Designed miniproteins, single chains, continued (4). Designs and how they scored, part 67

Each design is a single chain, and the fold is of that chain. pLDDT is the mean over its residues in the fold that is shown.

## One batch from the design tools (miniprotein)

Design m14319
Fold by ESMFold2-Fast:
Structure m14319 (fold): chain A 55 residues (1-55)
Amino acid sequence: VVQKTPQQYAEDLYNAFGSSLKKQADLYAVVKKLLPKASQETRHQIVQQLKLLLS
């Protein structure tokens, strides 16, 4: 897929930052900072996938 899915973005972020993301109080702020041009809906899906990877 030429365009990444929310799951692929979440996996990329997890691979880059690892378990340090568990210590972030606001994952939405982290995703917004790293992917500011992504839609709010896309950022929400990425956060949900990140929570699954971090659980």
Scores: mean pLDDT 74

Design m14320
Fold by ESMFold2-Fast:
Structure m14320 (fold): chain A 57 residues (1-57)
Amino acid sequence: MITEKEREAVREIFRLALEGKFDEAYSLLDKAYKEGILTKEQYNAVKNAIEKLKKVR
């Protein structure tokens, strides 16, 4: 089940990536994973999504 804190973290990470702030997006992603907000599976899924977005922009 996705928590509110998890949902907000994912939104902010994708907002930064969509703005082209990939370094900030990756930093927030790593922080969210280390703080236990995201699971390892969610971390990998979001990271892969950002990498695909980076390749098309």
Scores: mean pLDDT 79

Design m14321
Fold by ESMFold2-Fast:
Order: C-alpha cells, then structure tokens, then sequence
Structure m14321 (fold): chain A 100 residues (1-100)
C-alpha cells in the first residue's frame, strides 16, 4: 500500500532529519495515528500506537527512535485495513516530505 511505502520513506528520512524537521513532521504523524486509531483492525490499531510513539520521539528530537517506530508501523500497516491506510497516506507522505 502507499501508506506502507510512505511510512518506510518517513522512517528512512527520520534517521537523518534535524530536530526541527522531526518536530514539524510530528503533527502529521499524529493525524495519521488518529485516523488509524479509529479502525477495528488489530494491525491498523498497532500501527496507530507506533505512529503516536514515533511522533512523541520526534518531538524530543529522537530521530533514531522515531525511525524504529515508523518501520514497525510500516510492517503493521501493510497487514492492516486498506481504507484506513488510504485516508492516512496523505499525512504520512507530508511527514516524510518534511523530514526529507
């Protein structure tokens, strides 16, 4: 799915992102998490949890921690609800673009 691809890109970019880029990306990661958290699919909910963790670590300037949580979210989202993924994808893409 596009959401899983954008999450992998966000994870790659988070490793080298500045603290300012991480902080600017965090609100978009949180919006994606909110969308996925409304889902009933267990993988979609787990992805939401890992996105919330990634955003929190990003807000603290922890790019490596944010990256690890985003990679985990990417694997979970791939097994999740495609409709929820489609709704979250624009926010994930925006976060990836900010960090790249």
Amino acid sequence: SKASQYLKKAADNAKTATPDQLKKAAPYIKKAADILSKGKNPYTRQAAGNLKTAAKKGEKGDGTGASNSLYTAARQAKKGDPKANKKAAPYIKKAADIMG
Scores: mean pLDDT 89

Design m14322
Fold by ESMFold2-Fast:
Structure m14322 (fold): chain A 61 residues (1-61)
Amino acid sequence: MEDIRKALEERRKKAYEAAYETALKNGMPEDFAKRLARMVYQAGADEETAKKAAEDAASLF
């Protein structure tokens, strides 16, 4: 069995990927997409929250 901390880390990685991919698909510049993805990773957001944040942020570009 994996530690809860490792499961949380895996969730953060998925959120990072989701935010980055969603931001790029919605026209956000790559450097901003990377910064946003890093922020959601550090915040411990889930994948769904990360996608929503990326969509909202990308709408400003």
Scores: mean pLDDT 79

Design m14323
Fold by ESMFold2-Fast:
Structure m14323 (fold): chain A 81 residues (1-81)
Amino acid sequence: MLSEAEVALYAAIMAQEWVDEKLSQEEAKKELERFLKKYGEKLPEEMKKMLEELVNTTDIEKQRELVREIMDLMQKLMKES
């Protein structure tokens, strides 16, 4: 079972790889959707909403903004542990 911090870190890495074009946008979206369905309830509500918005966003600049926000939330989560 993944901890909340591990789930958040994995989600942030997935979002970063999507923006970095390492995964096709369609494949990244499907993987992120599966991740959200399986582990979304373990994420902070605010991070879950950002990930859901990232899944539905096709603009690269908006994706980069969302990734930065997700990374910031991950860092805050790690600091509070």
Scores: mean pLDDT 70

Design m14324
Fold by ESMFold2-Fast:
Structure m14324 (fold): chain A 94 residues (1-94)
Amino acid sequence: ASVTATMDGTVKSGETITVTATFNGPEDMVGVVTVRDEAGKIVALHASTEVGATVTLTFTAPATSGKYTAVAQLVNRDGEVIATATAATTTVTA
């Protein structure tokens, strides 16, 4: 099983940020994408059962300037994380 994730490099506040993740594994697993701010607070989250496909999470860039990091995890039926990818950090500007 494997995961890849990418995210936009620099966006302005109020524009759309796109996270693209690919989850490769058995079909009974769940892909989870979580985006956190510099304080570790969750600002966006998407869960998908479409393992073996590319999943896109879109959300509006927050008014707070700073760095945001996306983490994609592939989770099995027992709740165990079997693969993780940390996407590139995006920078939100004014």
Scores: mean pLDDT 79

Design m14325
Fold by ESMFold2-Fast:
Structure m14325 (fold): chain A 59 residues (1-59)
Amino acid sequence: MTPQDQLQQASQIEVKAADGTASQEEVDQGKKNAELALKYGDAEIQQQAKNTLAGLDAL
């Protein structure tokens, strides 16, 4: 799985959580995927991963 794929999954979970349909397990998985994208992604992916993590942490 690429950092881009991990970021995409995390972003989908963030949207689902905003709609009130995500479980806590899904939110935790999204945070883990965003952390991996932040660690292994390029500069653009890292910036997007930071924003996604902030959104998930606010939930």
Scores: mean pLDDT 81

Design m14326
Fold by ESMFold2-Fast:
Structure m14326 (fold): chain A 104 residues (1-104)
Amino acid sequence: MEKEIEELMEIITNGNIEEKVEALKKLGELLKKADAEQRKLIAEKVKEAAKKLKHEELTEIAKAVIKEGADDATLVILGQLLYEGKAKEALEILEKYVLERAKK
């Protein structure tokens, strides 16, 4: 499980957009099964990856995830990545999408 998290974080940092979206979805699936310690590890690794990603890249990731569709666990991971990366534009796009989904 920890090795899988590290491999997915490498893809999120260094992969192409399609690979990053798939890795975020897989990380979301791991989050659903994670205990409290594993959730802390995921949060810590997401914070590290966010520091390595450019704002433009974070915005493209957010748009791609929204376009493909994602479950709530994947959106939580994405939201944390964007927040830690201080990607204000991408966060606004994600927040709008989440609010629109909540309003029917």
Scores: mean pLDDT 82

Design m14327
Fold by ESMFold2-Fast:
Structure m14327 (fold): chain A 85 residues (1-85)
Amino acid sequence: SAELEAQKARLDELLARALEVAKEWAERESSFSPEQKREAFELMRQLEALLRQAADLILNKAPTAEIEAVLAEAEELLERLEELV
């Protein structure tokens, strides 16, 4: 369906952005405080779990509302990571 294809496209976008943040973090990690490193690591772990959950829901053709909710949570976490990095 068009809606499912849009959800796949959004997941791909979030995955690309997450990879970019991870690369930037790896390059700049030595300049961050121990507190910033801990926060970033925890957010990255949570983001990975949400992106995997979104992928699973899409593969299993879960209800649109469930997929959109998880994608929205992943996007909020990604935005927090982008602000930290």
Scores: mean pLDDT 87

Design m14328
Fold by ESMFold2-Fast:
Structure m14328 (fold): chain A 70 residues (1-70)
Amino acid sequence: MAELDAELRRVVEALDNHSPDEVVEAHLRRAARIAASLGDKSIELTPGEKRDMIVVTPEAVQRLRAIRAA
């Protein structure tokens, strides 16, 4: 759990710093992999037309919001 929260914090920091989209996407993909390893369904990768799509659930949005507030 601490690893997932740390990676979600990096996503928030990248967004707040207006980092390039590829940096934000890299952190989101890593967070999704960490979530999957923990059995957490809040962030999932869904097969897309040409690439895996990141699916961010309302639960993940609430987590990001809480991390941002802390």
Scores: mean pLDDT 63

Design m14329
Fold by ESMFold2-Fast:
Structure m14329 (fold): chain A 91 residues (1-91)
Amino acid sequence: MDSPEVLEKQAKELAEESVKLAKEGRFSEAAASLSASMILAGMSGSVDAYLYISEAELEISKYAKEQGKDKLAKSFEELSEKLRELAKKLE
């Protein structure tokens, strides 16, 4: 059984991978990696994991804007805001 600390670390690693994929323009794969990261963060119960994913979503939004994908950028910005509010409720 994975410890909460192991799940938090795995969630953060998947969030980092999502940012790398987004930088390469691979936004569908970035979204899939980010979704997996969210599941592990939820299992960990870690507020820090949710905040880390929220920051990753902002970085993905930035890369989407730089690549002219304004609607996608807005979607990731909105996801980041929603996750930040969720993290506040867990504190």
Scores: mean pLDDT 85

Design m14330
Fold by ESMFold2-Fast:
Structure m14330 (fold): chain A 55 residues (1-55)
Amino acid sequence: RPPAVPSDADIEAVARWMLAHPSAREQVLAYIRSTEDRPEETVARIQAAIARLEA
């Protein structure tokens, strides 16, 4: 994949996976922080997606 900002579909897919695997949330967040240039923006987008999916 080109080094582009993650798409909304990618963010939603990660959010759905994290909702299915709540015990793995910290590990996934740590992975994002180690691989992303702007991890806090990506984390905020994932949290917003989780909130939308839980509603």
Scores: mean pLDDT 72

Design m14331
Fold by ESMFold2-Fast:
Structure m14331 (fold): chain A 70 residues (1-70)
Amino acid sequence: MDKVKKLQDLRLKIAQALISGNGSELSDLIKLFQRKDEEYEQLLRDGVSRDVIQEHIDNFINEVEEILNK
């Protein structure tokens, strides 16, 4: 799924940026990502409908992109 892959890629990019540079903002993004990742991982484990998972992932991606685009 492109959305799942994109979410993971964004998470990795943020983590790598935090490691290689400075980033109070990146630090906040990492915390946000960890929390959101827990939520969607729980949804996957609960076996909710694919559509529901897609919605949550889409929201995840939108929020991350908004922060990164800023």
Scores: mean pLDDT 68

Design m14332
Fold by ESMFold2-Fast:
Structure m14332 (fold): chain A 80 residues (1-80)
Amino acid sequence: SELDREIVKRALEKVLEENPDFSPEVKKLLEEAIQLLEENAPAEEIEEKLREMGELLSDEERKKFLALLRETVQKLLEEL
């Protein structure tokens, strides 16, 4: 919520592009979260989409997703 919405959107788009092995349902929820960011939707709606996605991931997949998202956000912030 305190992050630039553009940075968050770009990070999610990059995660989606770099993880073709995600299930179609996970990809759809991630695409929906990106769309909500583009539409300037409330943070709560975006968080709900990401929570639904998390429920579809195994514990191992969730850990990998969170690590990759963190790394991607950090890399994008370093470009500034």
Scores: mean pLDDT 75

Design m14333
Fold by ESMFold2-Fast:
Structure m14333 (fold): chain A 80 residues (1-80)
Amino acid sequence: MELSEEEEKAVEDLVEDEAAVLEKELGVEVPEEIRERLRERVRELLKRIKAGELSREEYEAEAAAIVEEVRAALREAKAA
């Protein structure tokens, strides 16, 4: 169950958009390792929705949770 080239591009675009928002919000750069982790998590969610394991609403909720997880990690790093 692989993502199409179009879906892989969508994952990359989504990750870059979210990283840019977080960088502007927190005033810190999102490290490449966190960007790659975000890509892997989003890619896995897309695979699950393609398999019929997630509804669109469940996908959106899990994607939001992943973004919050990354935001929290970046805030902790900035606060230290």
Scores: mean pLDDT 77

Design m14334
Fold by ESMFold2-Fast:
Structure m14334 (fold): chain A 83 residues (1-83)
Amino acid sequence: MKKISEFSIDEVIEFFKKNSTYYRGLSRFPDVRDKLLKAEEELRKQNLKGSELLSMTVEDLQKLPYVDKTIANELLSLLRKNE
């Protein structure tokens, strides 16, 4: 497996979808799913690599549209545990 720092944004998003209990549990709810999809689109637009995400704080990431504190914390926590 690649290190998280070597991940493209698409690989980061797929890793989050596959390995986040938060994503898998809450994505079944339409409102939460819509918010998660919009957050994914914003991450792709920013073209953030795994290495860039690992250098960001929760506060940095939540400045992106549709990325709230919970999504930011869950994503960064998952990535850092697996680096």
Scores: mean pLDDT 77

Design m14335
Fold by ESMFold2-Fast:
Structure m14335 (fold): chain A 72 residues (1-72)
Amino acid sequence: MEEEKKKLEKEIEELGRQMAEAFNARDVDALREIKARFEELRKKAHSLGLPELQEKADRLVATAERAIAALE
């Protein structure tokens, strides 16, 4: 459980950096892919019983949706 939590935290952080890079590049396709990956990480956090990480991933899904809308 502790290893899964740390891995999930690192995955969320790295994906967040990729989201910032995609937004700066105005890459809507990359942002859509990143959003889908955050949705999968949200599901994984839920299955592991990690509500704080589930909430963080959920907020990042919403952030990706806003970023996509801003570039469309």
Scores: mean pLDDT 84

Design m14336
Fold by ESMFold2-Fast:
Structure m14336 (fold): chain A 91 residues (1-91)
Amino acid sequence: PPVQISDALTEENLEKLIDLLEESLRKLGYSEEEIEEVREALLNKDEEKVKEFVEELSERDPGLADQLELLYYYLTKKYEELYKKLKELAE
């Protein structure tokens, strides 16, 4: 069975993780408007928007796309999906 992850992502820690993601997006040449859209999609738990960004990022930086997907699973408490993705990445 999937491991129950404690809600260690306080709002402050979550904000810091999003800030790190934004820094990486900025380094890839994304506009501040595009970065803000990613932030809003994550904070609003907008699955469709997050999937669109993951697909776009996968063409530029697959590792960053994976990080965005994992962060979304943490935010939405989709621990089964998170666990499967982590296993896939670990091989």
Scores: mean pLDDT 73

Design m14337
Fold by ESMFold2-Fast:
Structure m14337 (fold): chain A 89 residues (1-89)
Amino acid sequence: SMEEVERESAGFAVGARAGLEVFDRYEPKLREAGASPAEIAAVGNRVIGTAAATGARLVVDEGASLEEAEKRAREVAEELMEAALEKAK
């Protein structure tokens, strides 16, 4: 339904925002660890994309609030950034 598409879009948007906020906080650490610009771009795309998809899924599939979706998306983004930082060493 159109309402379901609108909820999915809202979940995607809060997830993407959370992912971007997390990526921006960790990006300097990736540079310090020696990650190349291309590697940093690939990490950013994956982290933001995964966080966005997580937000959308939680709202649509699990009926989560936007606040809950944002929190879980942020947690997923942080886990991915920590993994990327370890691989960059």
Scores: mean pLDDT 88

Design m14338
Fold by ESMFold2-Fast:
Structure m14338 (fold): chain A 89 residues (1-89)
Amino acid sequence: DIAAAQQAMDTIIRNYMIQKEGIPMATANRMSMVQRQIMMYIGNTYPGQVSNQQIVDVARKMASVVHTMTPQQFDDRIDAIIRDIQRAQ
C-alpha cells in the first residue's frame, strides 16, 4: 500500500543520506520523512555545492512550507536558496 511504500522509501533515503552524503545518523533520525526527502533532492541536484549543515538547514525550513507549493515552485525556491548560499561563499 501507499503507506508501506512511503516508509520503505524513507528508510532508503535515510540510509542514502548517512552513507553517501555523510549526514550523521543522529541528525538523520531526528528529521521528518519530508525533511530527509528534501535533503536527498538537494544532495543529488547540487552535489558538492553546499555543506551538509546547509542542506539540513534548508531542508528543515522547506519542509514546513513544501505542502503549499507546486513542484515547479519548490524547484525554483530551492535553486534560489542554493544560489544565494553559493554567492555568500
Scores: mean pLDDT 72

Design m14339
Fold by ESMFold2-Fast:
Structure m14339 (fold): chain A 106 residues (1-106)
Amino acid sequence: KVIEELVKAVLDKDLEKVKALAKRIRDEGRLSNELLLEIGREIAKALGLPESYLDDKSIPYGWAVRGGLISLGHAEYADAVSGALTVLVKAGKLPVADAFLEGLLG
């Protein structure tokens, strides 16, 4: 359900709702590598993009976010978060990617 709401907010470019839903996932203690991978895959699918974009390490934004998360002690989520954000950036949705990251990090 939360994934469906988040995907809809991404498609609607609703930055406030993207940030609020990401924050809700964090605050409810639901943040997990499994959920983040599912979020990335569902976003890619909804945008008509290949799941291989989740593993595209050629995108500087995604790689920088990965490094930042590791530095902040969140290595366990770094690849999954980086992948989801890379998909959003490749879709031209940088503001949505920023809102999602802000919500996750608080």
Scores: mean pLDDT 80

Design m14340
Fold by ESMFold2-Fast:
Structure m14340 (fold): chain A 91 residues (1-91)
Amino acid sequence: MTADQLRTQADALVERSDQLKQEINQATTISQVQQLLDEIDQIGGELTALEAQAKASGDRALTRHMSMAEAHVTLVRMYALEKLRELQLQE
Protein backbone atom coordinates (compact mmCIF):
# COMPACT_ATOMS: atom_id res chain seq x y z
CA MET A 1 0.00 0.00 0.00
CA THR A 2 1.28 3.50 -0.82
CA ALA A 3 1.75 6.24 1.82
CA ASP A 4 -1.04 8.21 0.11
CA GLN A 5 -3.43 5.24 0.38
CA LEU A 6 -2.59 4.80 4.09
CA ARG A 7 -3.24 8.52 4.74
CA THR A 8 -6.55 8.32 2.83
CA GLN A 9 -7.68 5.30 4.89
CA ALA A 10 -6.70 6.98 8.18
CA ASP A 11 -8.51 10.21 7.17
CA ALA A 12 -11.66 8.20 6.29
CA LEU A 13 -11.56 6.52 9.74
CA VAL A 14 -11.21 9.94 11.44
CA GLU A 15 -14.23 11.23 9.43
CA ARG A 16 -16.21 8.13 10.47
CA SER A 17 -15.32 8.82 14.14
CA ASP A 18 -16.62 12.42 13.73
CA GLN A 19 -19.91 11.00 12.37
CA LEU A 20 -20.10 8.70 15.43
CA LYS A 21 -19.55 11.74 17.69
CA GLN A 22 -22.65 13.35 16.12
CA GLU A 23 -24.60 10.12 16.83
CA ILE A 24 -23.34 10.18 20.46
CA ASN A 25 -24.77 13.71 20.79
CA GLN A 26 -28.17 12.37 19.63
CA ALA A 27 -28.05 9.19 21.78
CA THR A 28 -30.66 8.98 24.55
CA THR A 29 -29.97 5.48 25.97
CA ILE A 30 -27.00 3.69 27.54
CA SER A 31 -27.35 0.86 24.97
CA GLN A 32 -27.02 3.33 22.06
CA VAL A 33 -23.79 4.80 23.50
CA GLN A 34 -22.38 1.30 24.19
CA GLN A 35 -23.00 0.33 20.54
CA LEU A 36 -21.23 3.52 19.38
CA LEU A 37 -18.29 2.76 21.73
CA ASP A 38 -17.95 -0.68 20.08
CA GLU A 39 -17.79 1.02 16.66
CA ILE A 40 -15.18 3.53 17.93
CA ASP A 41 -13.07 0.64 19.32
CA GLN A 42 -13.23 -1.05 15.89
CA ILE A 43 -11.98 2.17 14.24
CA GLY A 44 -9.18 2.37 16.84
CA GLY A 45 -8.12 -1.19 15.99
CA GLU A 46 -8.04 -0.36 12.27
CA LEU A 47 -5.89 2.74 12.94
CA THR A 48 -3.48 0.67 15.08
CA ALA A 49 -3.02 -1.70 12.10
CA LEU A 50 -2.38 1.28 9.76
CA GLU A 51 0.19 2.73 12.21
CA ALA A 52 1.98 -0.66 12.28
CA GLN A 53 2.18 -0.56 8.45
CA ALA A 54 3.50 3.02 8.57
CA LYS A 55 6.18 2.08 11.15
CA ALA A 56 7.22 -0.92 9.02
CA SER A 57 7.70 1.44 6.04
CA GLY A 58 10.13 3.65 8.04
CA ASP A 59 8.17 6.79 7.05
CA ARG A 60 8.21 8.91 10.23
CA ALA A 61 5.87 11.60 8.85
CA LEU A 62 3.32 8.92 7.88
CA THR A 63 3.65 7.27 11.31
CA ARG A 64 3.03 10.65 13.02
CA HIS A 65 -0.03 11.18 10.81
CA MET A 66 -1.40 7.81 12.02
CA SER A 67 -0.62 8.69 15.66
CA MET A 68 -2.54 11.99 15.31
CA ALA A 69 -5.49 10.09 13.80
CA GLU A 70 -5.42 7.67 16.77
CA ALA A 71 -5.32 10.66 19.19
CA HIS A 72 -8.37 12.16 17.43
CA VAL A 73 -10.34 8.89 17.72
CA THR A 74 -9.26 8.56 21.39
CA LEU A 75 -10.82 11.99 22.09
CA VAL A 76 -14.08 10.83 20.44
CA ARG A 77 -13.97 7.70 22.64
CA MET A 78 -13.51 9.87 25.77
CA TYR A 79 -16.49 11.98 24.64
CA ALA A 80 -18.59 8.79 24.35
CA LEU A 81 -17.52 7.70 27.88
CA GLU A 82 -18.58 11.09 29.30
CA LYS A 83 -21.98 10.77 27.56
CA LEU A 84 -22.34 7.23 28.96
CA ARG A 85 -21.55 8.50 32.48
CA GLU A 86 -24.11 11.34 32.15
CA LEU A 87 -26.85 8.89 31.10
CA GLN A 88 -25.95 6.51 33.97
CA LEU A 89 -26.19 9.37 36.51
CA GLN A 90 -29.63 10.38 35.12
CA GLU A 91 -30.76 6.73 35.66
Scores: mean pLDDT 87

Design m14341
Fold by ESMFold2-Fast:
Order: structure tokens, then C-alpha cells, then sequence
Structure m14341 (fold): chain A 94 residues (1-94)
């Protein structure tokens, strides 16, 4: 992404609200599944995300990532849905 010539502090959207929630679930096999949910909104855009991951041997493995961005100012809509990796599926299984 090209960076704007104006410092990010000056281009910070006014009226932006941000909410985030985190949850941890322990599976019967002892694996801890982390879920992060967030929502951010301004006059011109709205973003929501849900990220689920597992942590094993010092590494993070994404189980799922779902994100939605609505940019009303530019009339754009983007959605991201990432399936679980083979390693994440294996960790959830064992």
C-alpha cells in the first residue's frame, strides 16, 4: 500500500468506534483455541472480523479468519474467508 504524504495521526478517522472481544476454549485433547472478534465503525466504513487460531510449540496456526469491510465512501465491499490450514486441522484432531 502506498503511504499517504500526510502523517497517519492527521488522517486518523474521527468518530471511529472499535470493540474487541477474546475467548479461549480448551479442547478435550488439551489444545487451547483462541477466538478474537472485532468490529470497527466510522461514518464512511465498517469492518468486522473473527480470527480463530491455536498455539502450539511457539507457533500460531490459523483455524479460520473471517473479515468483512464495507467502504461507503468509495462504494466498495470486501469479504475474506480463510479455511483452516492442514496443520491447524491436525492440531484440532490430536
Amino acid sequence: FPLPDVPPEIERPEGTTFQAQSEVRTLPNGVKVHTLRGRARSEDWEAEFELTYVFHDGERYTVSLRARLVDRRHGTFEELDQPPSPRARELLRG
Scores: mean pLDDT 66

Design m14342
Fold by ESMFold2-Fast:
Structure m14342 (fold): chain A 74 residues (1-74)
Amino acid sequence: MADDVQHGVQLLDQTVQSMRESVERGEEMRRQFLEHADRLEGRDETGREAGRGLREELDRRMQEILEQQKRQQS
């Protein structure tokens, strides 16, 4: 479990970094991240909570990137 969550965090960090470098690469990494979260959610209640937490963290970081872009364009 902990190792699976750690791997999910690494995928999240790679997704965010890739999105900043290239939207296309970031989208591919995001797909891999979501597949990993889905696998965690399929395991048990603890896995479902971990997978949900990872999704919420990705959404939060993506929202921050969008907010930063809006502020730069304003």
Scores: mean pLDDT 74

Design m14343
Fold by ESMFold2-Fast:
Structure m14343 (fold): chain A 78 residues (1-78)
Amino acid sequence: DIDEFVERLRKILEEYPAVEVETTTVVGDKRFIKREVVTVADLDKLAAQMRAWAEAGKVVEVRIFVGGKEALPVFTIS
């Protein structure tokens, strides 16, 4: 559930000013990786993007990093 994932991310952002979000788009055997810094102000935009990916039928893995360490289990859109 995207809403549950976003609420878990919001709790991390109560402790840390920002997180690094890694999005991996899977197309066949190819992986396209994008990393961006996300703050609490960006959460609604991130949630909307994740819903848009789900509606478009995209396969996307979302990973959250704090200080180079993965902070949440990978969230898969498929």
Scores: mean pLDDT 85

Design m14344
Fold by ESMFold2-Fast:
Structure m14344 (fold): chain A 60 residues (1-60)
Amino acid sequence: KEPPRVIDELVIPNRRRLRRIAKERWQVSPSTLRRHLRRLRREWEEQGVRIRRRRVEPED
């Protein structure tokens, strides 16, 4: 499998939830979401935010 892009468990929704919201509310392309998540993750890493692999997902 490809290296998983598990951001972290900050209050920000994970990639799965963002895709769902974008498709249902805005119908934006997955490229837009990936770009957004990429920027956030990069900023978090620079700020010293720890990236953790957790099985916690947003549940409505």
Scores: mean pLDDT 51

Design m14345
Fold by ESMFold2-Fast:
Structure m14345 (fold): chain A 67 residues (1-67)
Amino acid sequence: SAKKIKEWYKLAEEKGYFDDISKLPKIQQIAIERVQNGYCIDTNVSDDVNNYVISLCGGLKKLDKEV
């Protein structure tokens, strides 16, 4: 769910996991921005971005279980 992904992102952001997004590679910045907007996967973007989104969403789901 897009709403649940946004909630997980906000929780991670509040814990400082994304304090320096501007220093990350551009592909990772694009992936983080998409997750922040509630998108998990987008068929109109490169596989590199989608793979990072999948990895990030998996990490955020684990974070939600600890709360």
Scores: mean pLDDT 61

Design m14346
Fold by ESMFold2-Fast:
Structure m14346 (fold): chain A 74 residues (1-74)
Amino acid sequence: MTPEERAKLEEEIGEALRLMSISVLRLAAENTENPEIREVYLEAARELERIDPKDLDGILEVMRKTEKRIEEIE
């Protein structure tokens, strides 16, 4: 696989993962009764909206970091 072909596949996968993650975070924010937890989810969704779709590790790190922050509040 050429570097160009790899970059295109990574971008496609990253965009799908990014959009799904944003949707999940927004839905989680709507379903929480805790305003502090709601803000954590909304902040994570905003960060994912600004992230490069080619940065798959960055997308996963935002999701993992958000999960840890929620665990600390609960």
Scores: mean pLDDT 80

Design m14347
Fold by ESMFold2-Fast:
Structure m14347 (fold): chain A 87 residues (1-87)
Amino acid sequence: MTKEELVREARKVAEAARGVKISLHPSLIDNMNEAVKKLGLEDIVKKSDDVTSTMLQYISLLSVVAGWSAEEAGRRILQSLGLLPLP
């Protein structure tokens, strides 16, 4: 999967979850940024147009899928795309 494909799928999930309310508490944003850095996903955010929008879409994805870590969210995105087996 390319970085562009991952961002696009995260955007689709965020759009589908438009009715789901999310609270952007500062600690949530900080935890998300740290998780992105630890998993080497930091470069996806850096290379995307409108980094803030990309981050919010990724946070929205994690919110919809019950507060998974960035690693778990990434795995679930891959599973939803059929690139990894479902559990």
Scores: mean pLDDT 50

Design m14348
Fold by ESMFold2-Fast:
Structure m14348 (fold): chain A 61 residues (1-61)
Amino acid sequence: MEEFEKNLEEAIERLRKEGKNWKYPLTDEQVEELAEALRLIRRGVDKAIEDSKKGIVKEPI
């Protein structure tokens, strides 16, 4: 659980380092906005995975 958040923070740090060297370099503001968006997306994906593990899919076919 904290592992995913650590991976997300590491990805954000890498985005800060690598993103400035991209063909279209990212600004610090864009990195922060992407960080917030990634956190929201990650929470949504994590919830979907947990729901799937619980077998919540009622109509598989």
Scores: mean pLDDT 68

Design m14349
Fold by ESMFold2-Fast:
Structure m14349 (fold): chain A 72 residues (1-72)
Amino acid sequence: SPAEERRRARLEAEVLLGLLKISVNVFDKTNVPQSEREEVIERYGRRIRELLPQLAPADREEVEREFRDIVE
């Protein structure tokens, strides 16, 4: 159902945001080159952007805000 597809996309986005947050925290504590950090952020960001059209509007705004807070 569309509701189940949205729920699954939301859960996948949440998992990706959690993993990205962990990765950024590790980068902040280690001497990882800026280019490598940017590549990892872009990889996660691309998958999250693919999921956005599948989310309810309110969930989309929340995911976009959380992503921005992690990377900016």
Scores: mean pLDDT 85

Design m14350
Fold by ESMFold2-Fast:
Structure m14350 (fold): chain A 80 residues (1-80)
Amino acid sequence: LNEEEKEKAKKILEELKSMPEVKIEIEGKTATITLSGNPEAAKKALELIKELSKIKGVKVEQIGNTYILTFESSFEEILS
């Protein structure tokens, strides 16, 4: 990831973490995002997940309301 992509990912992740309807679990290169609550809040979270998925090298897997995003760089590198 370049510096712009790291900054964008960091900002989106912080916004997702601030949402009560969003549960985020981060491990190594993987972010597991589970959506709950009302449909409007879920819609906003889904738009943010879409933005993360546009970052080069991000792999997305969906299982029901759970989105598993795998990045090329570890989250220690992205969040530092």
Scores: mean pLDDT 74

Design m14351
Fold by ESMFold2-Fast:
Structure m14351 (fold): chain A 136 residues (1-136)
Amino acid sequence: SASRLAKYETLLQQAREQLGEAILAMHEARGTVYRSAADYDRTTGNTDASNKLKGLMDQAVDLLNQADAAINAAPTTGASGLNNASSLLNQASQTLQQAKNLALSLGYKDAAGLLDYANKLLDRVSSLLNAARDTL
C-alpha cells in the first residue's frame, strides 16, 4: 500500500509539473498575442477578434488552474478528483483549439504555435492522470 501511494503521489506531481509548463506556455502566448494585437488593432481599427482571442486564452488558463487544484486535491479525493481534473483538461483542450484556430486566422503564427505546444502538454498530463488512476 505504501509503495502504491508513493507511485500515485509521484504521478500526480509529474502531472502538475507538465500542467505548469502548459500554463507557462499560455503566458508566453498571451505576450505574443498582446504584441500582435497592438499592430492588428492599429492597422484595422477592429479590436473584436483580438479581444475574443484574449478571452479564450483567459478561459483556458482558468480551466488549467482549476485542473491543477483538482490534481493537488487528488491524494484526498482519489478517482473523483482525477475525473474532475480530466473533465477540466478536456474543456481546456477544446478552448485551446478554438484559440489556436482564431490565432491562425489572424496570422498570429507564434501564438498559434505556443497554443499547440500547450495542448500537447495537456495530452501528457492526461496520460499521467490515467497512470495515477491505475494505481488506485
Scores: mean pLDDT 89

Design m14352
Fold by ESMFold2-Fast:
Structure m14352 (fold): chain A 83 residues (1-83)
Amino acid sequence: SSLTVERLYESNGIPVLYLSSPAVPSEAELRAAVEAAMRELGFSTEGLRLEEIGSHGPYRFYAAFVGEGPERQSLLVVVRILP
């Protein structure tokens, strides 16, 4: 897989997984990277949902979340498509 984990960090209280890839990653590759990041944060991966929320320039944005209501654990995923 050409998907690279650049950073896992926090921005304004929101966990962010920053990835780079020479092509749009498959859902399986993206899901695997997200699950690894969720586990590193101590979050559950049971019932993980991954939704594309937008794109801007070379960047694609996804929301990853588990659970509902006040128990929901969420991760913003940013994928930079390399030239």
Scores: mean pLDDT 85

Design m14353
Fold by ESMFold2-Fast:
Structure m14353 (fold): chain A 78 residues (1-78)
Amino acid sequence: EVKEMAEEIVKLLLKVSPPLEPEEVEERLKGTEEWLKSLSEEERKLIRELLPVAQEVVDTPDEEKRLELAEEAEKRLA
């Protein structure tokens, strides 16, 4: 589950980031997985609930709304 969640987060990152080298993708996957494992169950549940919102943000053609939603999601994670 944590590994699948990390893969989904990295997939979203790859959609919005400039092309990453394979080593960078590998490091981000490991870092994301370690970060998720360091979180409480409650925090991981929040991340799981926010992933569909992040997916909507990435898939939204309106760039301004997409940026606002991403900022709001980051604030909720903090």
Scores: mean pLDDT 71

